# Designs tried in a protein design run: designed miniproteins, single chains, continued (3). Part 94

Each design is a single chain, and the fold is of that chain. pLDDT is the mean over its residues in the fold that is shown.

## One batch from the design tools (miniprotein)

Design m11276
Fold by ESMFold2-Fast:
Structure m11276 (fold): chain A 91 residues (1-91)
Amino acid sequence: MAEEKKKEELAALAAKAAELVRLGYEDELSPRVVEIARKAEEIIDKALAGEISAEEALEKLAELAEQLSEEEREEVERLAKKVEKEMEALK
């Protein structure tokens, strides 16, 4: 139960990093975060293509996010929150 929630939170963090890079915010992220985000994009693309299961994608994304330091995770969360607010202002 606790381990499953932790995996989902880590996978979501990796997916957020991938989305931020896809939106062109790579210059506002550390090079290591950008590298992890690019790998996360590849995993998401493989899952969408049916090459891996959603469960496998979640596990791989969580493993990528575990490679990030606490500061790097905070960087992704902070930027993601800022971008979400900016997108809401455009509606």
Scores: mean pLDDT 80

Design m11277
Fold by ESMFold2-Fast:
Structure m11277 (fold): chain A 79 residues (1-79)
Amino acid sequence: AMADRIAALQAEIDKRNEVLRKKEEEWLDEVFKKYGITNREATLKRIKEAEEKSRAAWQARIAADPAGYLAHLEEVLAA
């Protein structure tokens, strides 16, 4: 089924994103240090809310156009 294929490709992308997560953690720590962000908690909350909104948008996209989303995942994994 298309949904099963999407889930399998998403799992592979998640594995690749583990490497990116380490780089993002280092980058965020460096940004907070460099810019002296006094509202760190508020900034992190905003980032989390943006990520949750983005995830909801992608779930809506999968529901609206599962074939297009599958093609997108296959393109990302091919690159």
Scores: mean pLDDT 72

Design m11278
Fold by ESMFold2-Fast:
Structure m11278 (fold): chain A 57 residues (1-57)
Amino acid sequence: SEAEELRRKAEEFRQRGEWHEAAGYIGDAKRVEVVKWLDEKGLRDKPPEEVAREFQA
């Protein structure tokens, strides 16, 4: 998946000592994972309070 590819790139940069680049890729991977989770739960168009309830469950 896109998130897995971004995490793989983050680890590659981390192994090279490029922690700033690695942190950027980790952030991008987390954003992709959140969007995918919202899509899978059908929450993309839901109000924030409904998203929060599902996220805490």
Scores: mean pLDDT 75

Design m11279
Fold by ESMFold2-Fast:
Structure m11279 (fold): chain A 64 residues (1-64)
Amino acid sequence: SGLEEEVKKLIENLKKEYGEKVATNIQSLYDLALKETDPKKREEKLKKVIDIAKITETLLKRRK
């Protein structure tokens, strides 16, 4: 899905710019979201992962 692709791209960018630990934390949230069996709830959880990833990037970017 488009949301899964967006999360994967954000994880790759975070790993490239800020390192494996940051990427691993977001990856763990993504893996948890994918375990949701309800498609609508899974989509909602994926959107939350995207929001957390973007907030994390913003906070890390502010330190640079």
Scores: mean pLDDT 82

Design m11280
Fold by ESMFold2-Fast:
Structure m11280 (fold): chain A 98 residues (1-98)
Amino acid sequence: MEPDSEYEQEAKELLSTLPNEAVRVAVTILTLMRIQREKLSEQEEILKAFREAVEASLEELIKAVREVIEKAKKLSDTEEGKKKVEELEKILKELEKL
């Protein structure tokens, strides 16, 4: 499998399972940060500028993701809904590690 497409494929899979656009945006940003880190290692200035821009909004994104998770827990009375909440909680942990 191509390393360049692995992160993009993971992002697409997560986006297809997520119930809310705010979470989809957060997952996309996280995946893009990983791609930028891997691909732009030689262009550290560009990577740094991108990281600073994302970090400025990261706290608000973490807040939004937590609110979405709480709403999803209240709305999910199905097995599929519960699995999506678990995936959202995994994404939240990854965002908190950034």
Scores: mean pLDDT 59

Design m11281
Fold by ESMFold2-Fast:
Structure m11281 (fold): chain A 94 residues (1-94)
Amino acid sequence: SMEELREEIEKKLEEAKKLAIEGKVEEANKVVQEMLDLLVKNGIISEEEGKKMYEGIKKELERISKLKDKAEKENRATLLKGIMLHEVKELLEK
């Protein structure tokens, strides 16, 4: 089930990335919250850690949504996904 959790997290991160590129920030935030709730439910992070991560990610998604250049928006969203995948991988391998 750890492999299944990892795959589900990666799928949610890709969905949030696509929504952010489309400017659908509220929908992207909901997908990020769902991802963090899965990590909390599986005992990977605490509720307090999840809330802090959500606030940081929400701020960056808002910044990405304000970018007017499509390539810049795609690059920033891809970078955010990569950073989040790396952090989640470190948490899952502990």
Scores: mean pLDDT 84

Design m11282
Fold by ESMFold2-Fast:
Structure m11282 (fold): chain A 78 residues (1-78)
Amino acid sequence: MTITVTGVVRGPSEKYPGYSEVDAGDYLVLVPGELPVGTIVRVTGEYVGFVEVDGVRKALYRAVDYRPLDRPNPGLTV
């Protein structure tokens, strides 16, 4: 199931190296690459499962598309 949410980058993923974690309330979305902490992102993701963040269970999604809303990152994804 696909969802589109707006969230804030919280930092690199400890469980999924090479991904940044975007916190969107009840949802956590994995975005490929290193995004600056505090970046506001609109992201479309596919459901992968659940993850625990700061003792809270969130639905985990993997990004299929994303757009920074606060200052565009040069998306150097090869």
Scores: mean pLDDT 76

Design m11283
Fold by ESMFold2-Fast:
Structure m11283 (fold): chain A 87 residues (1-87)
Amino acid sequence: VELKFPEEVQKELDELQKEIERLAEEFNKTKSKEDAEKLVKKLEEAYELLKKYIEENYEKMSPEEKKVADEGLEYNEKLVEALRKLA
């Protein structure tokens, strides 16, 4: 079982991913702490969008989908914590 996002949510995630790629390229050119912080911020925005979608749709999910959502949120929370240690 995997979570499938509505087209609108997927589009927003894809746009954030493109911005993240662009910011990573910019950081590679400048090597500045400021550009690294911008990159981390966009990664956190993508995580927050995913979390909000799961929270809003949780009650409508099957038991199997809820398990996948719970595991995904736990994994992403640990990822965000790791990113905060690097910024």
Scores: mean pLDDT 72

Design m11284
Fold by ESMFold2-Fast:
Structure m11284 (fold): chain A 87 residues (1-87)
Amino acid sequence: VDELLEKLREALKNKDIEKVREITKKLMEIMLNSSGEEAEEIAERASKILREGIERAKKEGVDKEYILEVEIEEGMLLLVAGVKRVT
């Protein structure tokens, strides 16, 4: 997980949306195979990184479509965590 979170930071720094999607998909797969508590921890850590990337992109005037795509990825991670909590 730590290696994937570091790769997520780098992908966001490079504005590489395809890499962001690849990493968030892998994080979601790990979350689906984890306990609800572990899934929440992963989602919280990843969400913080994604939100920091969104705020940086907004400050730098990056395309609104890129920002929306990153926000969607955060929402998907949080949704998976919510589903795992009730399982």
Scores: mean pLDDT 81

Design m11285
Fold by ESMFold2-Fast:
Structure m11285 (fold): chain A 80 residues (1-80)
Amino acid sequence: MAEITIAPDGTATIKLGDTTVEAEVVEQGPLEVGSKIVLQFKHNPETKVTVEITSVEGNVATGTLISESGVKFPATITLE
């Protein structure tokens, strides 16, 4: 499962197993079902991942992280 934290300034952290990646929000819909968030890797700006939101509870959403190669991971998104 991917654990994504988005700060109010648009910086993001993606945790995938033992790997932690710093990212920035480059496209963001509201935190609601059906919205998409596009994250760009901070240290590799050519790499973008898309998160599709499937449920929202308060400041926490769940959805699917789609990698650049099309691999899908369950994701949890927390807004600070």
Scores: mean pLDDT 79

Design m11286
Fold by ESMFold2-Fast:
Structure m11286 (fold): chain A 68 residues (1-68)
Amino acid sequence: GAELRARALRIVRGARAALSSDDPVIRRVAEAQLAELGIAPEEVLTESDEALADRLVALARERGPSVL
């Protein structure tokens, strides 16, 4: 419930910050982590935190909470 959504929001916000980094290694690691969650980096720029968090919660409900 609420804890899973809070974790999803933390992941989304962390990924957004990492993709905005001047360090290409940090950006590449964030892109790889997002790919494992089925999210393309460009989707982070176009989608809201709530929309992306909803996708991560749905993924965790389908595949198990350990994916987050």
Scores: mean pLDDT 84

Design m11287
Fold by ESMFold2-Fast:
Structure m11287 (fold): chain A 58 residues (1-58)
Amino acid sequence: LEELRKKIEEVRAEMRALAAANRDQLGPDGSWPREVAAALHRLGKELLDLEDEIEALK
């Protein structure tokens, strides 16, 4: 359980860092570059999967 909580915080930190590092790469329509959008999508899915694992272990 603690390992999963730690992973969730690490994924959240990674998402924040990725967004901050690529802020200047936002398009005029506010869209992320394709690679950044894809990375955020993958991290978001990982976060949801980890949250589901914690719920299942209760």
Scores: mean pLDDT 77

Design m11288
Fold by ESMFold2-Fast:
Structure m11288 (fold): chain A 80 residues (1-80)
Amino acid sequence: MSDEEVIDKIVELKKKALDLANKIKTEKLSKEEIEEKLKEIKKLQEEIIALMKEHKVSEESIKSAKEYFEELIEKVKKEV
């Protein structure tokens, strides 16, 4: 993939994770449904990190991506 395509894919995956987080916050979900969506967010984090490593993105950018997902997951957990 080109660098531009990599960035676009990362943005798409981040939007998907944010949508899942918003769904957990706005919908009256069961505990099991919340756990399933949190697993999906974690899988999206892993895909983004793997993609960044494959394309030799800086360690600072990888750390930033990890922190973004950790904050997103913690915010979701605090609101449920």
Scores: mean pLDDT 78

Design m11289
Fold by ESMFold2-Fast:
Structure m11289 (fold): chain A 66 residues (1-66)
Amino acid sequence: SQQRVQQLLQQRDDALRGTDRVIEENRKGGEENPEQRESYERSARFAEKVGERVEERFLREAERLR
């Protein structure tokens, strides 16, 4: 149903907003702490991968509702 798809999209948007915030915080942390930049960049890249997995999962679930 379209209602379930809309709920799934909202859950995806909420989750991606969370990962985007973590990415932004780590990018800023790296800029403010140059000696720890590599560590912050690794954390940002990890969050980017989490976001990719979230997107894949929700797209797969949306296809299953067709």
Scores: mean pLDDT 81

Design m11290
Fold by ESMFold2-Fast:
Formats: structure tokens, sequence, C-alpha cells
Structure m11290 (fold): chain A 112 residues (1-112)
């Protein structure tokens, strides 16, 4: 069964790779990949590049003033992708919710 372009992107992102990286590793356009071909390409990428980013499963709370959206907005909304600095580390993640104290809770967080 062939994967849609959206399914290929989702599968790549869940494994820490971009759609472009997955297509290049598979040697095919995303719209021609089967699930097996996509999984084989992901395994090839994992064998060629060690895990460089620390993925955090638990939600991370950061001060609201330290959160930046892609557009530089100071007021990120739930569901927006943001970067935040805390204790000398940089985090990227998705805004889950904002606390009344102004702190922002992030999900699907990567530490740099």
Amino acid sequence: KKLSPEEVKELAEKNGFSDSQLRKAAGKKSNTLTKKEAEEAIEKLKNSLPELKKYIKEPVEVPGENVKTRKGSKNPKPGENVTAEKDGKTYSGTVEYRKPDGNVVLKDVEEY
C-alpha cells in the first residue's frame, strides 16, 4: 500500500527526520513510497546518523518571556511551535497551554 505525502511526512517526523531526508534515503518521490520502503529508509538514516538531540517526553515549563514563535511574537498560542531558553539551554516544542503566572508549558520538546 502506497503512503500519501502527508503519511510520509508524519512517519519521517515521528522518527526525527524530515520528509526531504526520507525521500533522499529511499531514492524515490514521497508519493511513490510504500510503508515498507519508508521504514527501510528510516532504518538507513538511523544507521548513518546518531541521535544528536535529546527528546523530552515530559512537558517542560518555561518562563513566558523566554518563549519565541517563528515570527518573533511574544504571545504564543496553544498549538504553535516555539523556541525557549531556560537555565542556559535551548528548547523547541509545541505550546500545550499557558499558566496564569505567565509560564508556558511545552510538549514534544527537544533540548539543544
Scores: mean pLDDT 69

Design m11291
Fold by ESMFold2-Fast:
Order: sequence, then C-alpha cells, then structure tokens
Structure m11291 (fold): chain A 86 residues (1-86)
Amino acid sequence: LPLYRPDAIVQKILEKVGEKRKTLTEAELFRALLQYIIKEKLISPEDGNLVDISDSLLGELTGKSSLDLNDLSPLLEALYKHVTLV
C-alpha cells in the first residue's frame, strides 16, 4: 500500500489523536481526521450531519468553516494537498 508523509498541519492533527507514526496509508490518515472530529466534538448539536471546523485545525487544512458528513470529499481533497507520497 502507498505510504504518505504528512505536513506540519496534518502532523498536528495526528498528535491530537495520539498517532506517532511518520508515514501512514491514505485510509489511516483519513481515519485520523475522522477521530479528530469526534475527539474535538466538532459535530453540530443542531445538525448531526454538519461539522463546524471554523476554529479548528481542519479549518486551517481545508480553508472551510464547515463540512458535511454525507460528503467528506472536500476533506479528502485537502488531505492530498498536505501529504507527500513516499
């Protein structure tokens, strides 16, 4: 499986979820981003499909204020801009 090296912002997200590895698969990286959403309690209490990322590391990563849990493609697109294939 291809391995990716995260940049500084993705590395900060990994640290928040307790991930210590320097290179990860795409699936492992995406799982870490989802764990970050859960750990930081970013899911809107008013809309369970809306993730408020405006004041989070994911907001810095994506340049967006919110994400839709029914369409996480913007998150995956942002991830690819912040990792290097090794």
Scores: mean pLDDT 85

Design m11292
Fold by ESMFold2-Fast:
Structure m11292 (fold): chain A 74 residues (1-74)
Amino acid sequence: EVEEKLEKEKVSKVSGKELKGPEAVIDSKTGEVFHKKDIAKFYKSKNIPIDASEVIVESISENQLEELQEFYKK
């Protein structure tokens, strides 16, 4: 499922960057494929809140997760 999705999508939906293996990620909620550096930008643009207990993207980094938590912390 995830592997097939990544194979079909050669370019990030968020930034248009070419996707190469470990740099490509898929959002489990929306199924969109994008570059791993675009994770925080994608969730901010879609206003999709996340927290530490919910894994939305398998390869989201701790720094990006913290960035999103601060963004949604009101």
Scores: mean pLDDT 57

Design m11293
Fold by ESMFold2-Fast:
Structure m11293 (fold): chain A 61 residues (1-61)
Amino acid sequence: AALVFEANETVRLVVEPDGTLRTYRRLPDGSWELVSEVQLPRDVAVALAEAQGAVEVGTEA
């Protein structure tokens, strides 16, 4: 499952199991727009998730 970090009401960070970090922003239409995509090492992504304690399945894409 993807790890979701809610930065605020209009910005969310999603870390995929393969280490892809996606940043989404919310549009006025209520949809989410992918604004950036960064590849992190899997170990770094897992360590970050453990530190934050956040795990959620999926997100608006």
Scores: mean pLDDT 68

Design m11294
Fold by ESMFold2-Fast:
Structure m11294 (fold): chain A 97 residues (1-97)
Amino acid sequence: SPLSSQEEREKQLKKVEEELEKAKKNNDKEKEKKLKAFFEAAELQEALLNILNKENVEENVKKAKEAIEKLYEMGFLSEEEKEELLKYIDELAEKAK
């Protein structure tokens, strides 16, 4: 890729945001739900990478946990998967200190 992985991620997130706005305008609730889930998964991935790089750890832990909760509320994670991911975030945060 001619772009850095961070620049490519930002470009992809913006495209998802634009598609989400189109889905809202067209009242396509199924597409809106799927795009919201995709956006939250991308936010989770970015937050995880920032925690691993020891960048704004407290803020990124909060963002990761919020994304996990939203994915659970939308039905894309089971309760067990949610608890495992939240535990993993806490373990990464401890290692980043």
Scores: mean pLDDT 80

Design m11295
Fold by ESMFold2-Fast:
Structure m11295 (fold): chain A 76 residues (1-76)
Amino acid sequence: GAAARRAQMQAQMRQAVQDMRAGVNPAEQFARFVDLVDQGQMSRQQVRDMYMQAGMSPAAADAVANLVMRAVAARR
Protein backbone atom coordinates (compact mmCIF):
# COMPACT_ATOMS: atom_id res chain seq x y z
CA GLY A 1 0.00 0.00 0.00
CA ALA A 2 0.90 3.70 0.12
CA ALA A 3 2.60 3.37 3.54
CA ALA A 4 4.91 0.61 2.23
CA ARG A 5 5.84 2.74 -0.82
CA ARG A 6 6.64 5.73 1.44
CA ALA A 7 8.82 3.53 3.71
CA GLN A 8 10.67 2.16 0.65
CA MET A 9 11.23 5.68 -0.72
CA GLN A 10 12.57 6.89 2.66
CA ALA A 11 14.98 3.91 2.79
CA GLN A 12 16.18 4.70 -0.76
CA MET A 13 16.71 8.38 0.21
CA ARG A 14 18.79 7.36 3.26
CA GLN A 15 20.90 5.06 1.04
CA ALA A 16 21.38 7.90 -1.50
CA VAL A 17 22.76 10.21 1.25
CA GLN A 18 25.20 7.46 2.34
CA ASP A 19 26.31 6.88 -1.29
CA MET A 20 26.86 10.65 -1.74
CA ARG A 21 29.00 10.80 1.43
CA ALA A 22 31.06 7.86 0.09
CA GLY A 23 31.52 9.55 -3.32
CA VAL A 24 29.73 6.74 -5.18
CA ASN A 25 29.02 7.69 -8.85
CA PRO A 26 28.32 11.47 -8.43
CA ALA A 27 27.11 11.89 -12.05
CA GLU A 28 24.71 8.92 -11.74
CA GLN A 29 23.39 10.31 -8.44
CA PHE A 30 22.79 13.71 -10.10
CA ALA A 31 20.96 12.02 -13.01
CA ARG A 32 18.79 10.10 -10.51
CA PHE A 33 17.75 13.37 -8.79
CA VAL A 34 16.91 14.92 -12.20
CA ASP A 35 14.68 11.90 -12.98
CA LEU A 36 12.93 12.01 -9.57
CA VAL A 37 12.23 15.75 -9.83
CA ASP A 38 11.04 15.39 -13.47
CA GLN A 39 8.64 12.62 -12.35
CA GLY A 40 7.29 14.83 -9.53
CA GLN A 41 8.61 12.43 -6.86
CA MET A 42 11.08 14.95 -5.38
CA SER A 43 11.14 18.74 -4.85
CA ARG A 44 14.05 21.17 -5.31
CA GLN A 45 14.09 21.66 -1.51
CA GLN A 46 14.42 17.89 -0.93
CA VAL A 47 17.38 17.72 -3.37
CA ARG A 48 19.08 20.63 -1.55
CA ASP A 49 18.40 19.03 1.86
CA MET A 50 19.90 15.68 0.75
CA TYR A 51 23.13 17.31 -0.50
CA MET A 52 23.34 19.24 2.81
CA GLN A 53 22.87 15.95 4.73
CA ALA A 54 25.71 14.49 2.62
CA GLY A 55 28.04 17.28 3.86
CA MET A 56 27.64 20.14 1.38
CA SER A 57 27.37 23.73 2.56
CA PRO A 58 23.92 25.35 2.13
CA ALA A 59 25.28 27.56 -0.71
CA ALA A 60 26.83 24.58 -2.57
CA ALA A 61 23.71 22.42 -2.05
CA ASP A 62 21.51 25.27 -3.33
CA ALA A 63 23.73 25.62 -6.44
CA VAL A 64 23.50 21.86 -7.19
CA ALA A 65 19.70 21.94 -6.64
CA ASN A 66 19.53 24.80 -9.19
CA LEU A 67 21.54 22.66 -11.67
CA VAL A 68 19.03 19.80 -11.19
CA MET A 69 16.12 22.22 -11.89
CA ARG A 70 17.85 23.53 -15.04
CA ALA A 71 18.43 19.92 -16.25
CA VAL A 72 14.70 19.16 -15.70
CA ALA A 73 13.71 22.33 -17.63
CA ALA A 74 16.02 21.33 -20.52
CA ARG A 75 14.03 18.06 -20.92
CA ARG A 76 10.79 20.03 -21.51
Scores: mean pLDDT 79

Design m11296
Fold by ESMFold2-Fast:
Structure m11296 (fold): chain A 84 residues (1-84)
Amino acid sequence: MEERFEELEKRIKEAIEKGDREKLIEAVEEALALAAEYVREHGVELGPEDNELAAAVRRLLEGADPRALAEELVERIEKRKAEA
């Protein structure tokens, strides 16, 4: 599990460095799917609603589209980064 998250983190950083938004969205989508599998398998309690990742994982478990969730998260991260 941790090793797979580490690989995804590396892919996310690489996509940011190359300015490849499409690859960034794909990596986030994979991370969301992996997190949802972990929650399903281990019955882990999800974090508070203000945690965007936990909220996205909850929506994914309820049948939301993983691609749309990944795009939404990437857009929100970009907006916050522009304000910082």
Scores: mean pLDDT 71

Design m11297
Fold by ESMFold2-Fast:
Structure m11297 (fold): chain A 64 residues (1-64)
Amino acid sequence: GDKEKLEKAAEEGAKVAAGLAMYLGGESSATGTGEVTEDKIIGTGKTSRATGVVEVSVEDFLAS
């Protein structure tokens, strides 16, 4: 169902944000977390040097 898709999108957002944080920080590893709100899926990646945040709308994700 939609909940499963939103959870997967949060995981993907976490990976993208982790990649962004690694790129900005110049590191090969990062922590990633995903969060689902009513209208948005937010991925946050963090290294010791940088933080990356990505957002995608729930509507855009489900339309894909």
Scores: mean pLDDT 77

Design m11298
Fold by ESMFold2-Fast:
Structure m11298 (fold): chain A 65 residues (1-65)
Amino acid sequence: TLTSPGPIVRVVVRGPDGTVVDEIELAEPRRSYTVLLGEGGTYTVVLHQEDGSTTTVTRTFEALP
């Protein structure tokens, strides 16, 4: 679960290779969002906020066995 300092309106997930693997626009702004990933590696998540600002989160995920 990712938390933002402002209300989130859009989430962009980039995979370990830097390509966009998921892009979601939220119908209702939220301060937290849960990302589900099928592949391990280092992901970059960009949270777009209602005021036009962005928060970038980089996390390493392990593939489930």
Scores: mean pLDDT 69

Design m11299
Fold by ESMFold2-Fast:
Structure m11299 (fold): chain A 84 residues (1-84)
Amino acid sequence: MTLTPEERAEIIEMLTNAYAWLVLELERQGRSREEAEREAEAWVREMLDGMGLTPAEKAEILAAVRREVEAREAELREKLAENA
């Protein structure tokens, strides 16, 4: 079934927040950036697979998360730098 624009936006926001948060948390635990990004992307893919979405919807949401996550991660890193 086709997601509504509101449902799609909610999923993108949720996954983008979780991706950015997970990358930063894994890096804090001593994992490399490459390992953290791999884990975060695998988690997003697993969540999308559990939602029963079409391949086209999964690709669209994953692409949107990738676009948004760099900005979200930068915002979180800036806030974390204030604690140094």
Scores: mean pLDDT 79

Design m11300
Fold by ESMFold2-Fast:
Structure m11300 (fold): chain A 107 residues (1-107)
Amino acid sequence: TREELERSFHPVVLLMTLGVLSPEEARELLLEIAELEEQVRAGDREAAERLIALYRELLEKAKEVGSRYSVARLLDRIADLYERLGRHEEAARYRAEADAIYAELGL
């Protein structure tokens, strides 16, 4: 299904596939992310900041293992959250880093 495809390319699932996250850690993170994403859609700015912090932790793990695609995907997600917070300069910076990695990967 489309949900299965999106799940397969989710940064948390990719990091699990690379052995960075256990299946239990990945499952817990996916649930926490889903709950925070709902709160962000409801306009909760604190939930957006918490989700950025969580994605930044995952970003450091992705960088450590050299998963360039996971790095780019996490940078995009962080950029989207900064846009929602009206922090356009920070969003543009994270987006530019993601775009540079996609260009490196031929995407």
Scores: mean pLDDT 83

Design m11301
Fold by ESMFold2-Fast:
Structure m11301 (fold): chain A 68 residues (1-68)
Amino acid sequence: SSAEEKERRLEIAKLVAIERALQKLPNATKVKVEVVDEETVEATAEDANQKVTVRVSVEEAMKEFFAR
């Protein structure tokens, strides 16, 4: 259960990071997401002209996600 909770939190953090990256670059043609560590996720959105990287903590993502 503890391991499943950690995976769930990381999945939520990935979603939030992707959303934030796409908010900064709505017409992105590429989006990448990676787990930096147990508490941090990074999403990168890219179009023909620019690249935007957003780093999000799991705690921050959980707070934002459940405030919806």
Scores: mean pLDDT 84

Design m11302
Fold by ESMFold2-Fast:
Structure m11302 (fold): chain A 77 residues (1-77)
Amino acid sequence: MLAPAGEAANKYSQLLAHIRSEEDVERFREAALAAFGDEERAEVLTERLREIVARHGRVETAEQLEILALDQELVKE
C-alpha cells in the first residue's frame, strides 16, 4: 500500500539532506537502484542531482522537492 512508497521517499529525504559531494551522489544512486529496481529511473534522478551539487555544492529543500517531482513523473511513464 502507501507504506512501501513512504519508505522510498524517506530514503530519498535522508540521502538528499546529506548530499554534499560526488560520493554522496553515488550513494544515492545505489539506494535508488535498490529501492526501485529501475536503472533508468535511478540514472535520470542521479544525473539531475549531480548537476545540482556541481552548481550549489549542496541539495536544499527546493531542489529535493524538484527531484521528488521528477521521480513521480518517471513512475507515471
Scores: mean pLDDT 67

Design m11303
Fold by ESMFold2-Fast:
Formats: C-alpha cells, sequence, structure tokens
Structure m11303 (fold): chain A 69 residues (1-69)
C-alpha cells in the first residue's frame, strides 16, 4: 500500500539519520498498521508528536483514519 511504502521510507530516513528513537516509533507504527491495531497507532501518534516528527505523525493519522473508515 502507498501508506506502508511511506512509513517504510520514513523508517529508512530515520535510520540513515541515526535517529534511533524515531526509527523505533516508525517501525512500531508500521507493525501496528499491518496488524490493524488502532490502539497501537494511537500510541505511535503520541510518540511521533513527542519526538517532533510531523511527517510520521501525519502518516500515522492517515493510518488511523483508514482503519476507522
Amino acid sequence: SELEEQLRARLAEARAAGDAATAAIAHDTLVSYRNGDVEGLRRGLAAARAVGDPALAALTEQAIAQLEE
């Protein structure tokens, strides 16, 4: 899916930048999205906002919207 590709791209970017915290959040968000885990995605959204990653937060919001609709 397009969203999964974008989450993978953000994970790769975080890893390339040496940002282990953001990489872990992106990875957990990708796993939650694949599993249809809306509560996991909500935790991921809070974590993405806490580390100040607006791109990851936006992708996570899209994932929640897709699973709720």
Scores: mean pLDDT 87

Design m11304
Fold by ESMFold2-Fast:
Structure m11304 (fold): chain A 75 residues (1-75)
Amino acid sequence: SEMDELMARFDELYAQFKQAFANEDIERGEELIDEMRRIVDEMLALDPHSRATIEAEARVTLATMGLEALKRKQK
């Protein structure tokens, strides 16, 4: 399904984000968050109430919060 394809792309981007975050790569982390937000927007357009959409929204929110905390430490 289209939702399954979006989830697969989101999962790949999120895996890359975890690697960038572990390496404290702020620039790459921000690029990946922007790409994940685009995927979430497509998921919202398909089904805003699906579990997949809700979980993807939560994951990008937590990723954004984590990266902002990391940026504050690095100034």
Scores: mean pLDDT 88

Design m11305
Fold by ESMFold2-Fast:
Structure m11305 (fold): chain A 79 residues (1-79)
Amino acid sequence: MKVEVEAPEELAERTGKKIKEIAEKMGIKVKVGIKKVSLEKYKEKRKEVMQKSHRESEEAYKLALEAGKKGEELETSEP
């Protein structure tokens, strides 16, 4: 599996290292390619992604909380 990271040099190295670490923990062999981009371009893209993810994360977090609450109620009901 080949994963390409588009980020400024400093952040790309850090992100690539983290992806490799997570992949190794999951038993997946990953070849990380780094594509250097300007810090400004990265900041703009991150802002867009974070705005999009915020809505999705809020919905997912709400669903997880509701599922957790239901799970706790079910566990408390066990004889």
Scores: mean pLDDT 65

Design m11306
Fold by ESMFold2-Fast:
Formats: structure tokens, sequence, C-alpha cells
Structure m11306 (fold): chain A 94 residues (1-94)
């Protein structure tokens, strides 16, 4: 379920912010989400990215725009999600 993956991502991001997670720890968490998303259709991945962006915006509102850890987590999250989408679009075009 996209809703379940999104709730887990939101919790993982909040936990990373609270625990001041390293880039390596964040990348490990995001790699697991990337594997789960790779099983979805390109349309489902696009829907997930839209909702993930909305969830990250809510976290920025909650923790502040100057939160360095949140900014790093958000940047890494969008990079991983974008990579999954590009791969899926390539597979659909082939």
Amino acid sequence: SIDEILEELKKAVEEAVKNKASDEEIEKILAEFGKRLSKLSPEEVKEFIKRANEALEELVKKYGSDNEILNRVAKLTLRVLGGVLLRKEREAAA
C-alpha cells in the first residue's frame, strides 16, 4: 500500500531528524524504500513522490526550514525517489 509506505517513510524521516542520523544511515533507510517502490508502477511512484513532497513540507513546518538534518534527509529522499522514477520510466519506454 502506498499509504503504508508513506507513513513508514514519514516515521523514518522524523526518527532520523530526532536522532541526528548520518548520511550513511539515511541512505541505508532510503535504499530499503527504493527497493519497495521499485515494485510499483511508474504512475504509483509518481503519486508516492507527490505525497512524499507534501509530507516533507509538513515536517519542514514542524521542525523549521533551517533544520540542517531535515534538509539533508529531504534532499537525499527526493534524490532516491527521483532515481526510482527515472528507472521505471526507462523500463516502461523500452
Scores: mean pLDDT 79

Design m11307
Fold by ESMFold2-Fast:
Structure m11307 (fold): chain A 81 residues (1-81)
Amino acid sequence: GKIKLTETEKIMVDMALMVIEGAPDEEIREFVEKQGLGDTTVARLLELRKLKPEEMLGRLVKEHMLSDNEKIYIERKLADE
């Protein structure tokens, strides 16, 4: 792709995509634990998934949990499927 992601950004993109695509709570928890992101990250993601994908991505960027590059990458991927 045209957007270069760091290792951390790739992890955050995969996490956000799991939530947007409706992965079960258990899968989200397992992913977060494997990446060492902490219990508070799981709780926040489960809360934010109640929002529409665009609103969730905007909130994650405002909360500094996603970069602008990560948001653009996810939006592009969702548009292309």
Scores: mean pLDDT 76

Design m11308
Fold by ESMFold2-Fast:
Structure m11308 (fold): chain A 91 residues (1-91)
Amino acid sequence: SSIERLGEELARALEEAGLKEEAQEIRQLTSILIANIKAGKIDEARETLKELRRKVEEALEKIEDPEMRERIAKLAEELEKALEEAIKKKE
């Protein structure tokens, strides 16, 4: 799915920035979000999305390279938008 692709692209960009633990957290949270959305667990999906946003914000603060920070921010925005649209479709 587009969400799985965006989550993997974001995780790989985080790994390139040296944030391997954050990359694994993003992969795990994306997987949980997809599962909850498919199951119609909207409240759980919304809470996991809040956690994903928090983890992304924390990761961005650790990135000193402006080009890498911008790339990761853009990937995160695309992922978050796709997740919000998927959640709204299930409401």
Scores: mean pLDDT 87

Design m11309
Fold by ESMFold2-Fast:
Structure m11309 (fold): chain A 67 residues (1-67)
Amino acid sequence: KDLTDEELEEAARIAGISVEKARQAAEIMKESLKNGTIVSPDELAERLGISRGTATILVIYFLQKMS
């Protein structure tokens, strides 16, 4: 299931980032899941320029919504 705009706004608020960053994170998660992998919080943090704590929150949230 693709995330709705409302779900992306919720992710952005929970993680303390912009909705644009939440969309980028969701696309990274979608691509890794499509390839049979899960992006690590460290990799997501590095790719988006966010903290590891923020990336961990996003990974958990998106796994619950996209799996």
Scores: mean pLDDT 80

Design m11310
Fold by ESMFold2-Fast:
Structure m11310 (fold): chain A 74 residues (1-74)
Amino acid sequence: DAAFRAAVAALGLSPLEDMVLRLLLAAERPLSAAEIAERLGVSQATVRRAIANLKRKLGEDAILETPEGYRANL
């Protein structure tokens, strides 16, 4: 939405970081690195790097890592 776009622009996220964050915020369940990679057409290593960058920019607790996968905690 427009408010989310404005917030993301203010945070200085890369296009990939923005896409990963949007996907996690829209998800009703944790998503694995493999599921995120498949949905975005990137490698799992690229997803893990984007998650690390999101945690660095938004805070360590902004993205939770569970046995089932990643979840946004905002």
Scores: mean pLDDT 79

Design m11311
Fold by ESMFold2-Fast:
Structure m11311 (fold): chain A 100 residues (1-100)
Amino acid sequence: EELAKKKIEEFLKYPNVVVVLVTLTDMTKEQGIEVLRKAFEEAEKLGIKPLSSLIVEETDNKIVALFVYETEEEAQKFAEAFRKVADEMGVKYEIKLYKS
């Protein structure tokens, strides 16, 4: 959690960058990885790809990941794709967007 906060602050030093923080809980590691994989596939169909990605925390029941996007629109579209996949798979999640 403190590591995630530090990484967000580092990325937000760059102008016009949006950081998407994703937290997945109450799931298996395999389920969490599958949610992320499917969300990226859905976003890629829309032409959306992160500038950078980082898994901050990975345990048997929790994944925390950071994705950096060039625009707020791209970040929001990824968040929408992620919510759709996570809801379909019945996985608990939290998404937060940070901008410089």
Scores: mean pLDDT 79

